# Ledger of designs, part 30: designed miniproteins, single chains, continued (3)

Each design is a single chain, and the fold is of that chain. pLDDT is the mean over its residues in the fold that is shown.

## One batch from the design tools (miniprotein)

Design m9011
Fold by ESMFold2-Fast:
Structure m9011 (fold): chain A 94 residues (1-94)
Amino acid sequence: SKVKSVEVTPGYLEPGETATVSVTVEATKDADSVKVTVTVRFTDEDGREVLVTGTGVTTKPLKKGETATINIDVQNPLPTPVSAVVESVEATDL
């Protein structure tokens, strides 16, 4: 499958707050499910960075050319407010 769009909301998180990464994928072949792995970079005001990885899987089989949106939650592990930016996204057919 291929990634069509990625959004992280909110882009600014207090300590312990959770952001949702919304990933839309398009199946390049028939798949029983698609696994999405996202890595989010959290950066505080002092330039400290943490990479947090989350995974999600589609709930329905996808035929070639069909799209699905997966929501993946990632939590700010730092004791300070952070900006959230999607570093990488990978979609794997299962």
Scores: mean pLDDT 84

Design m9012
Fold by ESMFold2-Fast:
Structure m9012 (fold): chain A 95 residues (1-95)
Amino acid sequence: MTPKQQELMKKAIEKRGKGDIEGEVEYYIELAKEYEKQGDYFSAGSLYLVAGNMYLDMKDYEKAAEYYEKAAEAFKKAGDNGSADSLLKRAEILK
């Protein structure tokens, strides 16, 4: 994990401790982007999936669909077409 990834994870944990769910999800999204820059598409996809689930719990169905689609793109780049296809179907239902 890079120093930037470590800092983003610490900030996400801080936001979670304060009950700031919107702030926590933003740091998970930034962390996912850093994993994409490293070519770690599986970790990026997993973090986008967490973000999608968090938006779903917040009843923000449009953002949940957006982050499920981003997770699917990352998993497809990682070679996990099964997870990608499943997430694209979930995103379509939320639209």
Scores: mean pLDDT 85

Design m9013
Fold by ESMFold2-Fast:
Structure m9013 (fold): chain A 85 residues (1-85)
Amino acid sequence: LSPEEIAAAHEKALEAKARALAADAETLAALRELARRAAEAAEAGDLEAAQAAADEFVALVREATGETDPAAAELAAQAVGAELL
C-alpha cells in the first residue's frame, strides 16, 4: 500500500468506526459479546476460537457500516474493539 492508500483506508476506518459506534443497542451488544469472546479465547490460549470471534466481529462491523474495503473494515474493527473492551 502507498502512503496515500494507507491514509485513505484510515479515513474510511474513522468513518466506519463512527458509524459502528452509532449503531443500535442490539448491534452494539453483539459487538461487545464478540469482542469479549475473542478476548476470553485469546486469554485461554484458544487462538482458533479467538480468530473466529474476531472474524465475526469484522463481518458485523462491515454489515453495520456498509464498509467494503477490507483494510478499512479491519482498522475500524480494531478501533471499535479497543473502545468496547
Scores: mean pLDDT 79

Design m9014
Fold by ESMFold2-Fast:
Formats: sequence, structure tokens, C-alpha cells
Structure m9014 (fold): chain A 94 residues (1-94)
Amino acid sequence: GPEVVTVKGPGIAFAADVDPKYAAELREEETIRVNEALAEGKVEKAKEIAREVLERARAEGIDAELLPTEFSVPSKEAFKKIAESLREARKKAE
């Protein structure tokens, strides 16, 4: 199928004794939601989503911190190419 380019958000660091499966689920949710916001050019929303995931982890007693990272927002041209690749992949999957 066509190659899909995704934009990466921040990482979350967890305590060594946290359940790795649960940590992976939180990171996956963050990655999906952050990449969707970044694809729309919404850097502040992407940061808010990362903070919400972190606060949920902490509320559940997980020792978690945001890893230092930079949000990269695609140019309008790059975003169009990403959107086109996603539409093409969807058509091939159907």
C-alpha cells in the first residue's frame, strides 16, 4: 500500500514498575490524538492532549512525566500530501 507519514508527539516516561501494557495503551492514545491535532496545525491542542493523558495517568497513581520533545507541524503542502496518502490507503483497504 502507499507509505503513510505520521507526525510524532511527545513521549511519556513511566515508573519502571508500571504495567507495560497499560503504559503502551496510554502512549498509543497520546500518539494518535496528538498526530491528529498536529496534522490540523493545532500545536496548542496537541500540547493540551499530551497534558490530559499525563494527568489521567497521574490520577490513576502512575508516576509519569512528559519527555522533552518538539512538536513538528507539517506545512500546508505536507499536510495535503499526508491527507491524500491516508485517503488513498483507505480506498485500497476497501
Scores: mean pLDDT 54

Design m9015
Fold by ESMFold2-Fast:
Structure m9015 (fold): chain A 70 residues (1-70)
Amino acid sequence: LSEEERERVLAATREAIRAGNDVAAASGIRELQKAGVLTAEEARELLELAREQGMALAARIAEKVLDSLE
């Protein structure tokens, strides 16, 4: 991902969480993880947002991503 693409995917992922779109949010998190561009701080933010919205899939994916970032 380019820096612009990364910013777009991250913004879209945050928007999906706010909109309650669990599948779209989980897909965005996975895309960022596969590209190796997601920081631990960002993964934690997305996990917290997903938990606040009650999004089981996005929260589970964000938790696994955060656990993999060492």
Scores: mean pLDDT 82

Design m9016
Fold by ESMFold2-Fast:
Structure m9016 (fold): chain A 58 residues (1-58)
Amino acid sequence: SLYNKSLRYPGLYSFLLQLRRQGAISQEEYDKALQYLANGDIKSALEILDEAYDRLEK
């Protein structure tokens, strides 16, 4: 199970929640990022964060 890997990145979970609350990511993006982290697909989760950073620069 890749679940234990997601637990090793508590900062990513907290940061995703912060971005969702600030409206920097949509509910769909938030749900997808959590699903990626649960599956151990850190790279895809980080791509959602990169898109959010691009939007925050504007």
Scores: mean pLDDT 71

Design m9017
Fold by ESMFold2-Fast:
Structure m9017 (fold): chain A 87 residues (1-87)
Amino acid sequence: AREELERATEEILSRLPPEDREEVRRTGDRAGAAAREAGLSDEEVEDVRLTAEAATAIELGRKRGLDPELIRRLEEALDRYIEEVRA
């Protein structure tokens, strides 16, 4: 699930301009930092970071008019990752 999420996120990022890619990275870093301050484990911090990056990539991909099928694949990968992390 994690590798599938990272691959699907990277596919969207490769189609976004540099400023949007930087926004995805910054959003993930901020979410991870907040999780760390909340006392979450390194593994949980990384889960929060990856989830935030994927969610932001979906939002920006839609805003930029990327292929709906690519967006759907990332949404499905994110849903599977969240289910795995909560299991």
Scores: mean pLDDT 86

Design m9018
Fold by ESMFold2-Fast:
Structure m9018 (fold): chain A 74 residues (1-74)
Amino acid sequence: MEQIRRAAEEVAKLAAEAAAKGETLTLSAVFPDEERAREFARALEEELAKKGLDVEVRLTPLPDGRVRLTATVK
């Protein structure tokens, strides 16, 4: 939980820096399971909302039980 939240905070910081430059941040990452991917997505949405940013998150299940998360920050 705490490690995922810290990762979300780091990504939100990078997204805020990109937005300040007029750029869009796109993130793609693979998580070992759906629960961790959803936990990260929720933490990222919360941290971005605090900074006034929106995010579009897509979760893609992989055949081996892993999940790919794609996030585009506006």
Scores: mean pLDDT 80

Design m9019
Fold by ESMFold2-Fast:
Structure m9019 (fold): chain A 82 residues (1-82)
Amino acid sequence: MKVEKAKELVEKAAKAALAGDVEAHEKLVEELAELVKSLEDEEEQKEIMKYAMEAGLEVAKALYPEEAEELEATYEAILAKA
């Protein structure tokens, strides 16, 4: 249930980012972070974070293709820490 809600927040945040709605994106990211912190299962937290990062990378590459290399490097660095 919470994992499904978190994935829904990720999708909404991705749509807000694609629309250029910075305020909505920030609010959705904050809601997602609070939900992830409320999860007791580290495995569920990792699943949600990976899903969010993959969605964020695809959105960023679509909006800013000139920054794709930098975005991919950031994603790899985050995965290495996870």
Scores: mean pLDDT 75

Design m9020
Fold by ESMFold2-Fast:
Structure m9020 (fold): chain A 91 residues (1-91)
Amino acid sequence: DYEKALKEALKELEEKAEKGDVDGVLESTKRVMKYTDELTDQGKTDLAVEGLRKAMEIVWKLLEKSSGDDKLQLEVMYTGLAVQLSAAESS
């Protein structure tokens, strides 16, 4: 069930972000990207779009508090989420 998997990945992403665990945020974001891609392939585009927007909000809040290499890694992840969001909205 990719909808449940996405919900759990978003919860983990929020928890890791609150702790300032950048590596945990990067790992959880990759899981969100995987599950939203699967949901888009299943025609559940609205769920994928909502999940991507929530992930982008969480990543952005941590990004604003970050510096150096951590900030660069979070910027790459944020860009990846934005690209997937654009693709999902075009479906």
Scores: mean pLDDT 86

Design m9021
Fold by ESMFold2-Fast:
Structure m9021 (fold): chain A 87 residues (1-87)
Amino acid sequence: STERQIVTMLAAASIGLAGVEFQIKLAKKTGDSKVKEETLSELRLLRDQLDKLLAFLQQNQAPQGDLQYAEDLRDRALKLEAEAKKI
């Protein structure tokens, strides 16, 4: 069902962001410029994924709560990008 697909996509995006948060912590501990560059690349792909997810949610008339959660995930991705750039 569309509802099941929405829940699965939101869960996948949330897991992706958790992975990036871990990579940022690792980059901060190691000072590894390669880890930083890889993290920034992954964040760009995740932002593109979130933009497509938001478009999918809007097209399928998703509940406002799901739209808000996806927007919150996008904002979190932007904050993580700013944090990664400071490493």
Scores: mean pLDDT 84

Design m9022
Fold by ESMFold2-Fast:
Structure m9022 (fold): chain A 59 residues (1-59)
Amino acid sequence: TLELPLSTDLDALRAEVEARGGRVLSLAYTDDAILIEVELPDREAGEALAARFGGRVLE
């Protein structure tokens, strides 16, 4: 699961997930962040996505 800022461009995020061989499984909005459940080939892909969008991996 990724925790990303509320300002995250979800279209750009989805494109990057798919480019890395993954998919978005679910997303939920909180008061502080977007929680995005993603299927990715490895942890490095998740960490790279979190870094790019200014968030973190919840793992």
Scores: mean pLDDT 77

Design m9023
Fold by ESMFold2-Fast:
Structure m9023 (fold): chain A 71 residues (1-71)
Amino acid sequence: SPWEEKIAKGKVLVASRSDELEALRQNILNDTSLSTEVFVAKMLEYIVAKEGLDIGTEEDLEKVLNIIRQK
């Protein structure tokens, strides 16, 4: 199934970048300049990335990570 392959690939991609995801989480938690709205939005994107939701390619993961990185 294409969906099963995409899910499996997404989980592998996320696992391969787990240290970067944890660093981004710590950056969000330690950034006192963020408004509550921006903080919540970034944490939701982190959760999506961590769970591998809708991540089937390296490009999909990089797009989500770039959203989290934006100020």
Scores: mean pLDDT 78

Design m9024
Fold by ESMFold2-Fast:
Structure m9024 (fold): chain A 82 residues (1-82)
Amino acid sequence: EADDLVAELQKAADELEKRFSPEIAELVRKVRDLAVELAPQHPEAVRMAVDGLRYALTLSDEEAKKVIEQVLEGLERVKARL
């Protein structure tokens, strides 16, 4: 189901980039790109990104930025262990 998860990730990222500030949009792009990079070996990273970005869509801009930053840090930790 990697293709389904990547499609969900792209949709969530597009929605956040359209809705939020340029600063948040840049963070969302970093989350999307890193999750896609990790997807072949760590499909759970894509799920984490999808869930985090979807949760961020339900929050205020300030809270969404914090959640997206936490998701990005989580993905960077996964990459650092490779």
Scores: mean pLDDT 79

Design m9025
Fold by ESMFold2-Fast:
Structure m9025 (fold): chain A 90 residues (1-90)
Amino acid sequence: SKLIEEVIKLLKEILEYLEKLGEDIVENVNTLLKRLGFPEIELKKDTTIEELLEIFREVLSTLSEEEIKELKDILEAILEQLKELEEEKK
């Protein structure tokens, strides 16, 4: 699905941004999943961004188009907040 790939692209950008900020990717992903209404996934400490994106792709395939669109809007808001946090540190 094109919509799923657009969401995966947003998730990749968010995860790469969190890594750039020196944040714990696994911890932040679990926090993000809780915020989005998904249960916290027991992720290994060595889980890669690529493995996380594959897990998200599988989860997104179970959602309705409306749920995926709502998720996209939430992720875009999160990315904007992360960019604002970087600006406030300077």
Scores: mean pLDDT 71

Design m9026
Fold by ESMFold2-Fast:
Structure m9026 (fold): chain A 98 residues (1-98)
Amino acid sequence: MLKKMEETIRKLKEAGADEVVIEMAELLYELAKELGSEREAVAELIRRAYEGDGRAREVLKGLLELVEGLDEEEAEEKIREAYEEILRREEEERREAL
């Protein structure tokens, strides 16, 4: 999967894709490489955005505005909701592991 993400990022840059799309793909690739999972990379991106990582927050905000036509406040609220869902899932997994 990582090699496919690298190829996708290269093609996006060659095609002159939107800066927000390229930043999102690069950040997801870095996280997926670090965590070994694309699913965990998405969850980590949302977590970092909520916790004050300016790069993650700006990328997610820009994508939500571009794709769904959300305003800045709506995008931030959606990121918050996604973060709370991740925390609930982690808490549930912890309870099941006990």
Scores: mean pLDDT 70

Design m9027
Fold by ESMFold2-Fast:
Structure m9027 (fold): chain A 78 residues (1-78)
Amino acid sequence: SMMVEELKKRGLEAIEKAKEALKRGDLEEAKKHLLEVEINIGLLRMIRSVADLAGDEKTREEAEKAIEELEKGLEELK
């Protein structure tokens, strides 16, 4: 769905901004962008749950993959 793709895109952009902030030693800016990633993951989990309940298998799978991609991006920051 377009909503899943938009949330994934925003989350990935926030991960890149967090990386750049960490590179500069700007912890406050990094935390702001990391919070945005966590919010997008939370919204995707809600979308996944609603899609599952509604029997929308396509949106459920798209949301699951988007969550995995964002979580992997966060893990690569360690």
Scores: mean pLDDT 90

Design m9028
Fold by ESMFold2-Fast:
Structure m9028 (fold): chain A 81 residues (1-81)
Amino acid sequence: EREEDRRLLAKTMGVSVETVERMEREAEALRKEVEADPEAHRERAMQFLIDFYERVAKLDYSKNSAAEIYKAAEANFEKVR
């Protein structure tokens, strides 16, 4: 468990640690779905990730919270691999 990382994500996103834990489980479930049927989910998963990262990248980095949210989200996705 990475309690420190979960607290950082929760603080950065303005949500509870329980919400971060639920998001981690949802991300892990999505990863398993992609592994079970990679061809069916590959295009959708890639489009989702690209769109998500593009949306975050388009946020004003002059707003400190936006850059921190982006880094926290990326770290969260790295955890589920």
Scores: mean pLDDT 62

Design m9029
Fold by ESMFold2-Fast:
Structure m9029 (fold): chain A 105 residues (1-105)
Amino acid sequence: SSALQADIERGVNEIRVAVYNTAAEQTEVPKAAKILREIAELERREYEARRAGNLEETAELLRRISELEAELARVYKEAGNDKQAELAAQLSELYAQRAAELAAQ
């Protein structure tokens, strides 16, 4: 990969972390705010682990993000935010699949 690709990947991760932190600040569901902040921190750590080539740590962090997305889906569903609950549930499944793929290497 080129230096430009690395800069793009870092920028994408920074935007992703900012989106989760902003969602935590703006949410009317207090239980979701804590989970969103925890996901933001794990997304930042996953990027750093992946950049460092630490596949084991990357897989573990993706598994933890999957678990938090599943918890977020439940919290949103209980609050009546069905669309956000569906998206979080989908992300949980995708992160779990990616973690399993990396752990199998």
Scores: mean pLDDT 88

Design m9030
Fold by ESMFold2-Fast:
Structure m9030 (fold): chain A 59 residues (1-59)
Amino acid sequence: MKEELKKLQEEYVKAIEEASEAFKKWKAAGPDDKEAQEAAFKKFLEATKLAQEIRALRA
């Protein structure tokens, strides 16, 4: 379980960083960047899914 948990955590960290960076860039640039908004939203959903799996394993 530890190795599987660690793998999921690494995936989650990467996904959350990508989502966070894209989301912050979109927010800083404003709503004019629809593509940045969609990219951030998609990455955020992927990170959310990984977070749920990690929580299920921890709970």
Scores: mean pLDDT 76

Design m9031
Fold by ESMFold2-Fast:
Structure m9031 (fold): chain A 90 residues (1-90)
Amino acid sequence: SKLEELYKGILENKDNREKGLELLKEFFKEVLKQAGFTEEEIEEIIEKFEKGEQLPDETQETIAAKLQPVLEEISATDRAVAEAWGLPLA
């Protein structure tokens, strides 16, 4: 539910990049926290992502798996917005 609310907030703010990026960062932190990552590991992963470094395959798969239920419901336009903001799309 929290991930769905955060993702919906990201889509609702697609034209407000500053607010959307804040929600995206919170979304990534929540995904990783629910996957059992520590705060230190989450900070490292987010830093790598912000630097454009490739995330480990296991991390990408974990994020994608958490997004799968919402990705099935979003339109092609919403997928393009999510991809432009760096969300891992399957």
Scores: mean pLDDT 65

Design m9032
Fold by ESMFold2-Fast:
Structure m9032 (fold): chain A 104 residues (1-104)
Amino acid sequence: MEKLIEDLEQQIKKLEEEIAKLEEELKKLSGSDPEKVEQLKKLLELGKKQLEVARILLEALKEGRVLPEDIAKAVGLPQELVESHEPMPEEDVERLRELIESLE
């Protein structure tokens, strides 16, 4: 469990750094290339969704929540690591499904 939490915290940090880099790129290009601006906006939206998924998963793992099988499979996490804990809040499950379905 602790290693998985540490791995997610590291992934969140990397996603935050990547998002910040894309935001700086967008800021520099926003007045000069509309096609590049739209491409960067799409990448930012994807990055922000991935960050939100990682943050919800991190909180669930820290609280010892059980992940639904479909979510655990989609994000590559083993169900058995949280099998003995309480289920995730329904609102967090619904949000994760929405975010995962919006990722290509």
Scores: mean pLDDT 73

Design m9033
Fold by ESMFold2-Fast:
Structure m9033 (fold): chain A 100 residues (1-100)
Amino acid sequence: MSDEELRVLSALSLAIATASIAKRIAEREGNKEAVELADKVIDHLVEAERAAERGDLEAALEHLEKAIEYAEELEKIDPERGRLILRHLEHARREVEEAL
């Protein structure tokens, strides 16, 4: 495993974990809109991870950009968790861009 590959996969895994925790909290709070947006963020992050594992960093970046769009919508309705997720997504995007 290259250092770049480890950094990309680690950043994506952290973003997935953070979004998954945020989704679970939103489910407990009954915030259905936040659950739906967090789920969309997770779906795109999982596809980004799969693309990165296959060495398709361009596809990984496209899925990250979609995850960022949904996280920005989440920030509008849940600013604290949305901002935290966006911070991890921006880190993951930087790692993918540096590996390109």
Scores: mean pLDDT 88

Design m9034
Fold by ESMFold2-Fast:
Structure m9034 (fold): chain A 78 residues (1-78)
Amino acid sequence: MRELTEDEKLAETYAIAVLGYKEAKELGTEEEFIKKAAEVLKDMPEPNKKQLEEAAKIAETEVSTVKELVKKIKEEQK
């Protein structure tokens, strides 16, 4: 079995964020979630395309959904 790489650790962080984002949307708390995620992830580097793809794979979602979350987080951090 593969040991988790730094790329996989960053992807896992964004996978967890995407799962939380999906749950927040169902609860109607997506605005609060994005605000908290933006603060927590402010020191995290912007994920590259491979990290976005891996995060989508881990979270069993689409790459477009991960990109949407990253965009919303970056807009909130302005």
Scores: mean pLDDT 77

Design m9035
Fold by ESMFold2-Fast:
Structure m9035 (fold): chain A 78 residues (1-78)
Amino acid sequence: GSQNLRDILQQQASQGNNDSISSIASGIGRVAQRYGDSSLADQLFNLSSQSSSTTDVQQLQQLSDQIASLAGRVIDFM
């Protein structure tokens, strides 16, 4: 569920794994786009881009929380 995704994203953030966080956000964004939520997809793609542009752990943790919150809306719809 959304809780497990948040834990995974926070673990990646603590390690500075920005590419992993970016890939997860992009993947969920594609799911949102497939199901017709272009607004949610655009938000997730933007967070993916922001994640790939930083290696700061604190920023990655903040981005991870935002991704997990948006992902919860996609997962609950599916």
Scores: mean pLDDT 81

Design m9036
Fold by ESMFold2-Fast:
Parts: C-alpha cells; structure tokens; sequence
Structure m9036 (fold): chain A 94 residues (1-94)
C-alpha cells in the first residue's frame, strides 16, 4: 500500500501489531464506499497490496508519484483518513 505507507510514515504512525488484516479489510471497504478515499485508488485496478506487488517497476514508480501528488493536493483528506484509522484502533504513534 504505497499511499498508506507514505501517509503513516509522514505522520509518525504505525499499524498496531495484529491489526494488519483488519486494516486491509477497512482499506478495501473505503475504496468501494467513498469518493473521500479516492487517494487509495489513483490507478484503476491497482489499489491492493497484491496488485502493487505484481506491478512493473515503471508502474510502481508511477503509482508512488501519483500517491505523493494526491497526498499533497488533499491535506484535509489525509488528516481525516488518519483520524478514521485511529478511531478504528488500527494505528498508533511510532
């Protein structure tokens, strides 16, 4: 999850031990439910960790570049995303 990894690192946050599967389920739900989390789906069909890992090196660089632009363009959306993950009990400060 390049966009999620960038957001968490920049905000000094990490996934709570044993919450990795719960986080993955929530991220999949957010991509289906709402335009609010469009930053999780910058490229059609490449939105999961598995999809990212299967992508070519050129595609991975493109995804990371797009993710960074989306994070920079939507600071409020990024803040809300972090808040939602904290409320769900999935992340903690490093």
Amino acid sequence: WPVVDIILKDNKMKVKPGKEEALEKLLKKYRLEGPHFNLLAPLTGITTKEDYEKASPKMKKSIEKTARKMIEADPKGTETFITDLKKAGLIEPV
Scores: mean pLDDT 70

Design m9037
Fold by ESMFold2-Fast:
Structure m9037 (fold): chain A 79 residues (1-79)
Amino acid sequence: SELHHVDLGEVKENLTFSVTNSSPVPQLLAISGTTEPGATVTLTAAGKSYTTVADENGRFGFLVVLPGQSTTTFTLTVS
């Protein structure tokens, strides 16, 4: 099975981005980035929120499902 990946790089403020899945089947998307170590990172998409904490190296990640033939808009907040 194929896993798609988006690397956001260093995130210092709120970020909004969109990902299009042109496949008729749902696909997994890995989202990764870095921010301030210990910061709370919240990912919001399609009315759902996911929260994690950046590790001691500032690394964070999310794994989300992209519905088939869809565009999903993500908002990332760091606090």
Scores: mean pLDDT 83

Design m9038
Fold by ESMFold2-Fast:
Structure m9038 (fold): chain A 88 residues (1-88)
Amino acid sequence: REPTTAAELAFEAAYKKYIKNGDFSRLNGLTVYVPDTNIGYDLADMLRSAGATVHFTDTPSTAIDQTDQNLRNNGMYMGDNYTSVYDQ
């Protein structure tokens, strides 16, 4: 459970940073991923309200990784996370 809990906390913090910093309109037209959890469902509603296309994943780690990669490809930065295994 510890890896899942850590991933959920990181995921919520990353999205909270984007939503609270007012860059939310930049998610319009972008695809983002959320975990199939209560936290993910709440975040999905907020993200869809901003015009994002939301997909569900089975884990928070997968949602973080896929969303971070897609945001980086569009010149955005969600925050640091530990899903990357390249350099650790």
Scores: mean pLDDT 58

Design m9039
Fold by ESMFold2-Fast:
Structure m9039 (fold): chain A 80 residues (1-80)
Amino acid sequence: SLDELLKESKEMVDYLKNNPDTPIMEQTKIQFRLFANIVEAWVAGRQNPEKKAYLEEKLKELEQLLKETQDIIKQQEKSK
């Protein structure tokens, strides 16, 4: 479900915030997984027109989480 995708995405972002020693490859994998979650949410929106507005709202939240992840990775790269 989209709620599960959002929860998982939020937990991945929190993991990066709490683990400054996370290897760059792991950071990159998290970023790509968030991108994949965005694609999955977009596809769900296309297949469920009755829920489209709700699904598009969740898609926007996932896109914001991806941006936050990119910002965290950039900050951690500078801090190491």
Scores: mean pLDDT 73

Design m9040
Fold by ESMFold2-Fast:
Structure m9040 (fold): chain A 80 residues (1-80)
Amino acid sequence: SVLGLLQKLADLLISRGVPLHDVSQLVQIFQDIAKASNGDKQVINEVIDKVKTALDNGSSPQEILDLLKQMKKEVEKKAS
């Protein structure tokens, strides 16, 4: 389910020490991406994988936010 994927992202961010305020913001943008993709599981899993890779590389919450904002724009453009 989309809710299960949202929880998976939140748990990943929390487990990597991302502050709760930043987690809420990142999850909100991720939810917007999921909505814009019409629940496309391939797109949603690709976003989670990119966030995991960014976290593994030591990316800041701001860098992850910028990544998610870029991905949101790309998904919304394809949906138009």
Scores: mean pLDDT 82

Design m9041
Fold by ESMFold2-Fast:
Structure m9041 (fold): chain A 74 residues (1-74)
Amino acid sequence: VVPSLVNIPPALLEAYRAKDEEALRQLIELDPSNAEAWNSLGQLTDNPELKVEAYRQALELDPNNPLAAANLAA
């Protein structure tokens, strides 16, 4: 179903971010040591299991990342 041209709902913006999420997942498969890609995936994904795993990997690769540490603590 296509959205109205008058109003761009947040759901449409999230759909654009979903494309970036998929690209990040593919990047991580090519280079799993890229802490920045893991951190970005954790921020963009709406999958709670993947979000936790992404932040865990980002923190493991970059222990100075406070965002990943805070999200794992929750």
Scores: mean pLDDT 66

Design m9042
Fold by ESMFold2-Fast:
Formats: C-alpha cells, structure tokens, sequence
Structure m9042 (fold): chain A 83 residues (1-83)
C-alpha cells in the first residue's frame, strides 16, 4: 500500500528487509501522511508478505520484531541474527 514505512529506514535497509528494489520502494513512498502512525503495523504486514521472498522466517512475530529493531536503529544484519 501507499505508505512511508521505508522512509523511517534507509532505502537500502528496507530493500533488504522486504526484498523489493529501491525503485519500487521509492515509487510507493509518495504521500501517505496518515499512515505514518500505522507504518509499524503496515511494515509488519509488508515484511510478512515479502519475507518469503526475502528469506525472512515465516513467523509473523519474528518479522515484526525484525522491523521494530530496524525502526529502533538496529542494523538489518544484527536484527536478522537476533531472530
């Protein structure tokens, strides 16, 4: 969906987490101010859907934890190892 979840992290970090190209992430970045408040939940849903493509565990709880760690400023590689 049109969300700014990827702006909360670097495009490269979000690209690696979601498995989407940076171009696709940039395209969806456009204008969703309301969903900023829901970005965390939307990020969890996005990671759950795309996690299969990105090789993230299929456990939605782990995907949500991964995203929370990234949002808190933990690098993706460290967050993935913590799962």
Amino acid sequence: GPERVYKAASPKEVSQITGLSIRSIGYDLDGDEKKKEEDKKAASDLIEKVGKKAGIPEDGKDAAKLWEMIMDGVPRSVALKKL
Scores: mean pLDDT 51

Design m9043
Fold by ESMFold2-Fast:
Structure m9043 (fold): chain A 104 residues (1-104)
Amino acid sequence: SAEEKKKQRVILRLESMLGMLRITAAVMKPLLSPEQQERLDELMDKLDELVQQTVQAIRDGDTEKAKELLDKMKEIIKEIGKILNNPSMTKEYIELLDEIEKEI
């Protein structure tokens, strides 16, 4: 159905964002201090967990929970962006999550 296709597109966008952030984090990690590396790893683990929970909430049709989780993801992405010193990436992914929130 159109609704199922919409859910699949949203899920793919979330998983693609996580994949791209993982690549960016891996590339940038050697340029960071040990303390920044440890914090980045913790934030990336939290983001992975939030993406998995958001995907499940979307599959379950729990729109309220999905929106709450998207807001938590925005805060984690802002912290990652500060560590990576990449405000353009932060803005792009926050805008992506805002678009997803409007679609669900």
Scores: mean pLDDT 90

Design m9044
Fold by ESMFold2-Fast:
Structure m9044 (fold): chain A 71 residues (1-71)
Amino acid sequence: MTFTAQIAAVHGNTVGAVDVATGSGLSVDMPDGVKVGAEAIVIDMGSGSRYRGKVVELGDDGTLVVEGDGI
């Protein structure tokens, strides 16, 4: 599964973002730091569903792309 999101806020290793496909709020935790190649835990704030993945894109425009699977 691929999440394409727009970053709204950064708090240490946790990013608040909006899923561009659904408009759902996402909480993305990157325990190794906010960077491309980092492991990411994505929580859909609307459904409570959780996904583990990897950051594949982090744009200066606030674009965040994570590829992962449900956990």
Scores: mean pLDDT 81

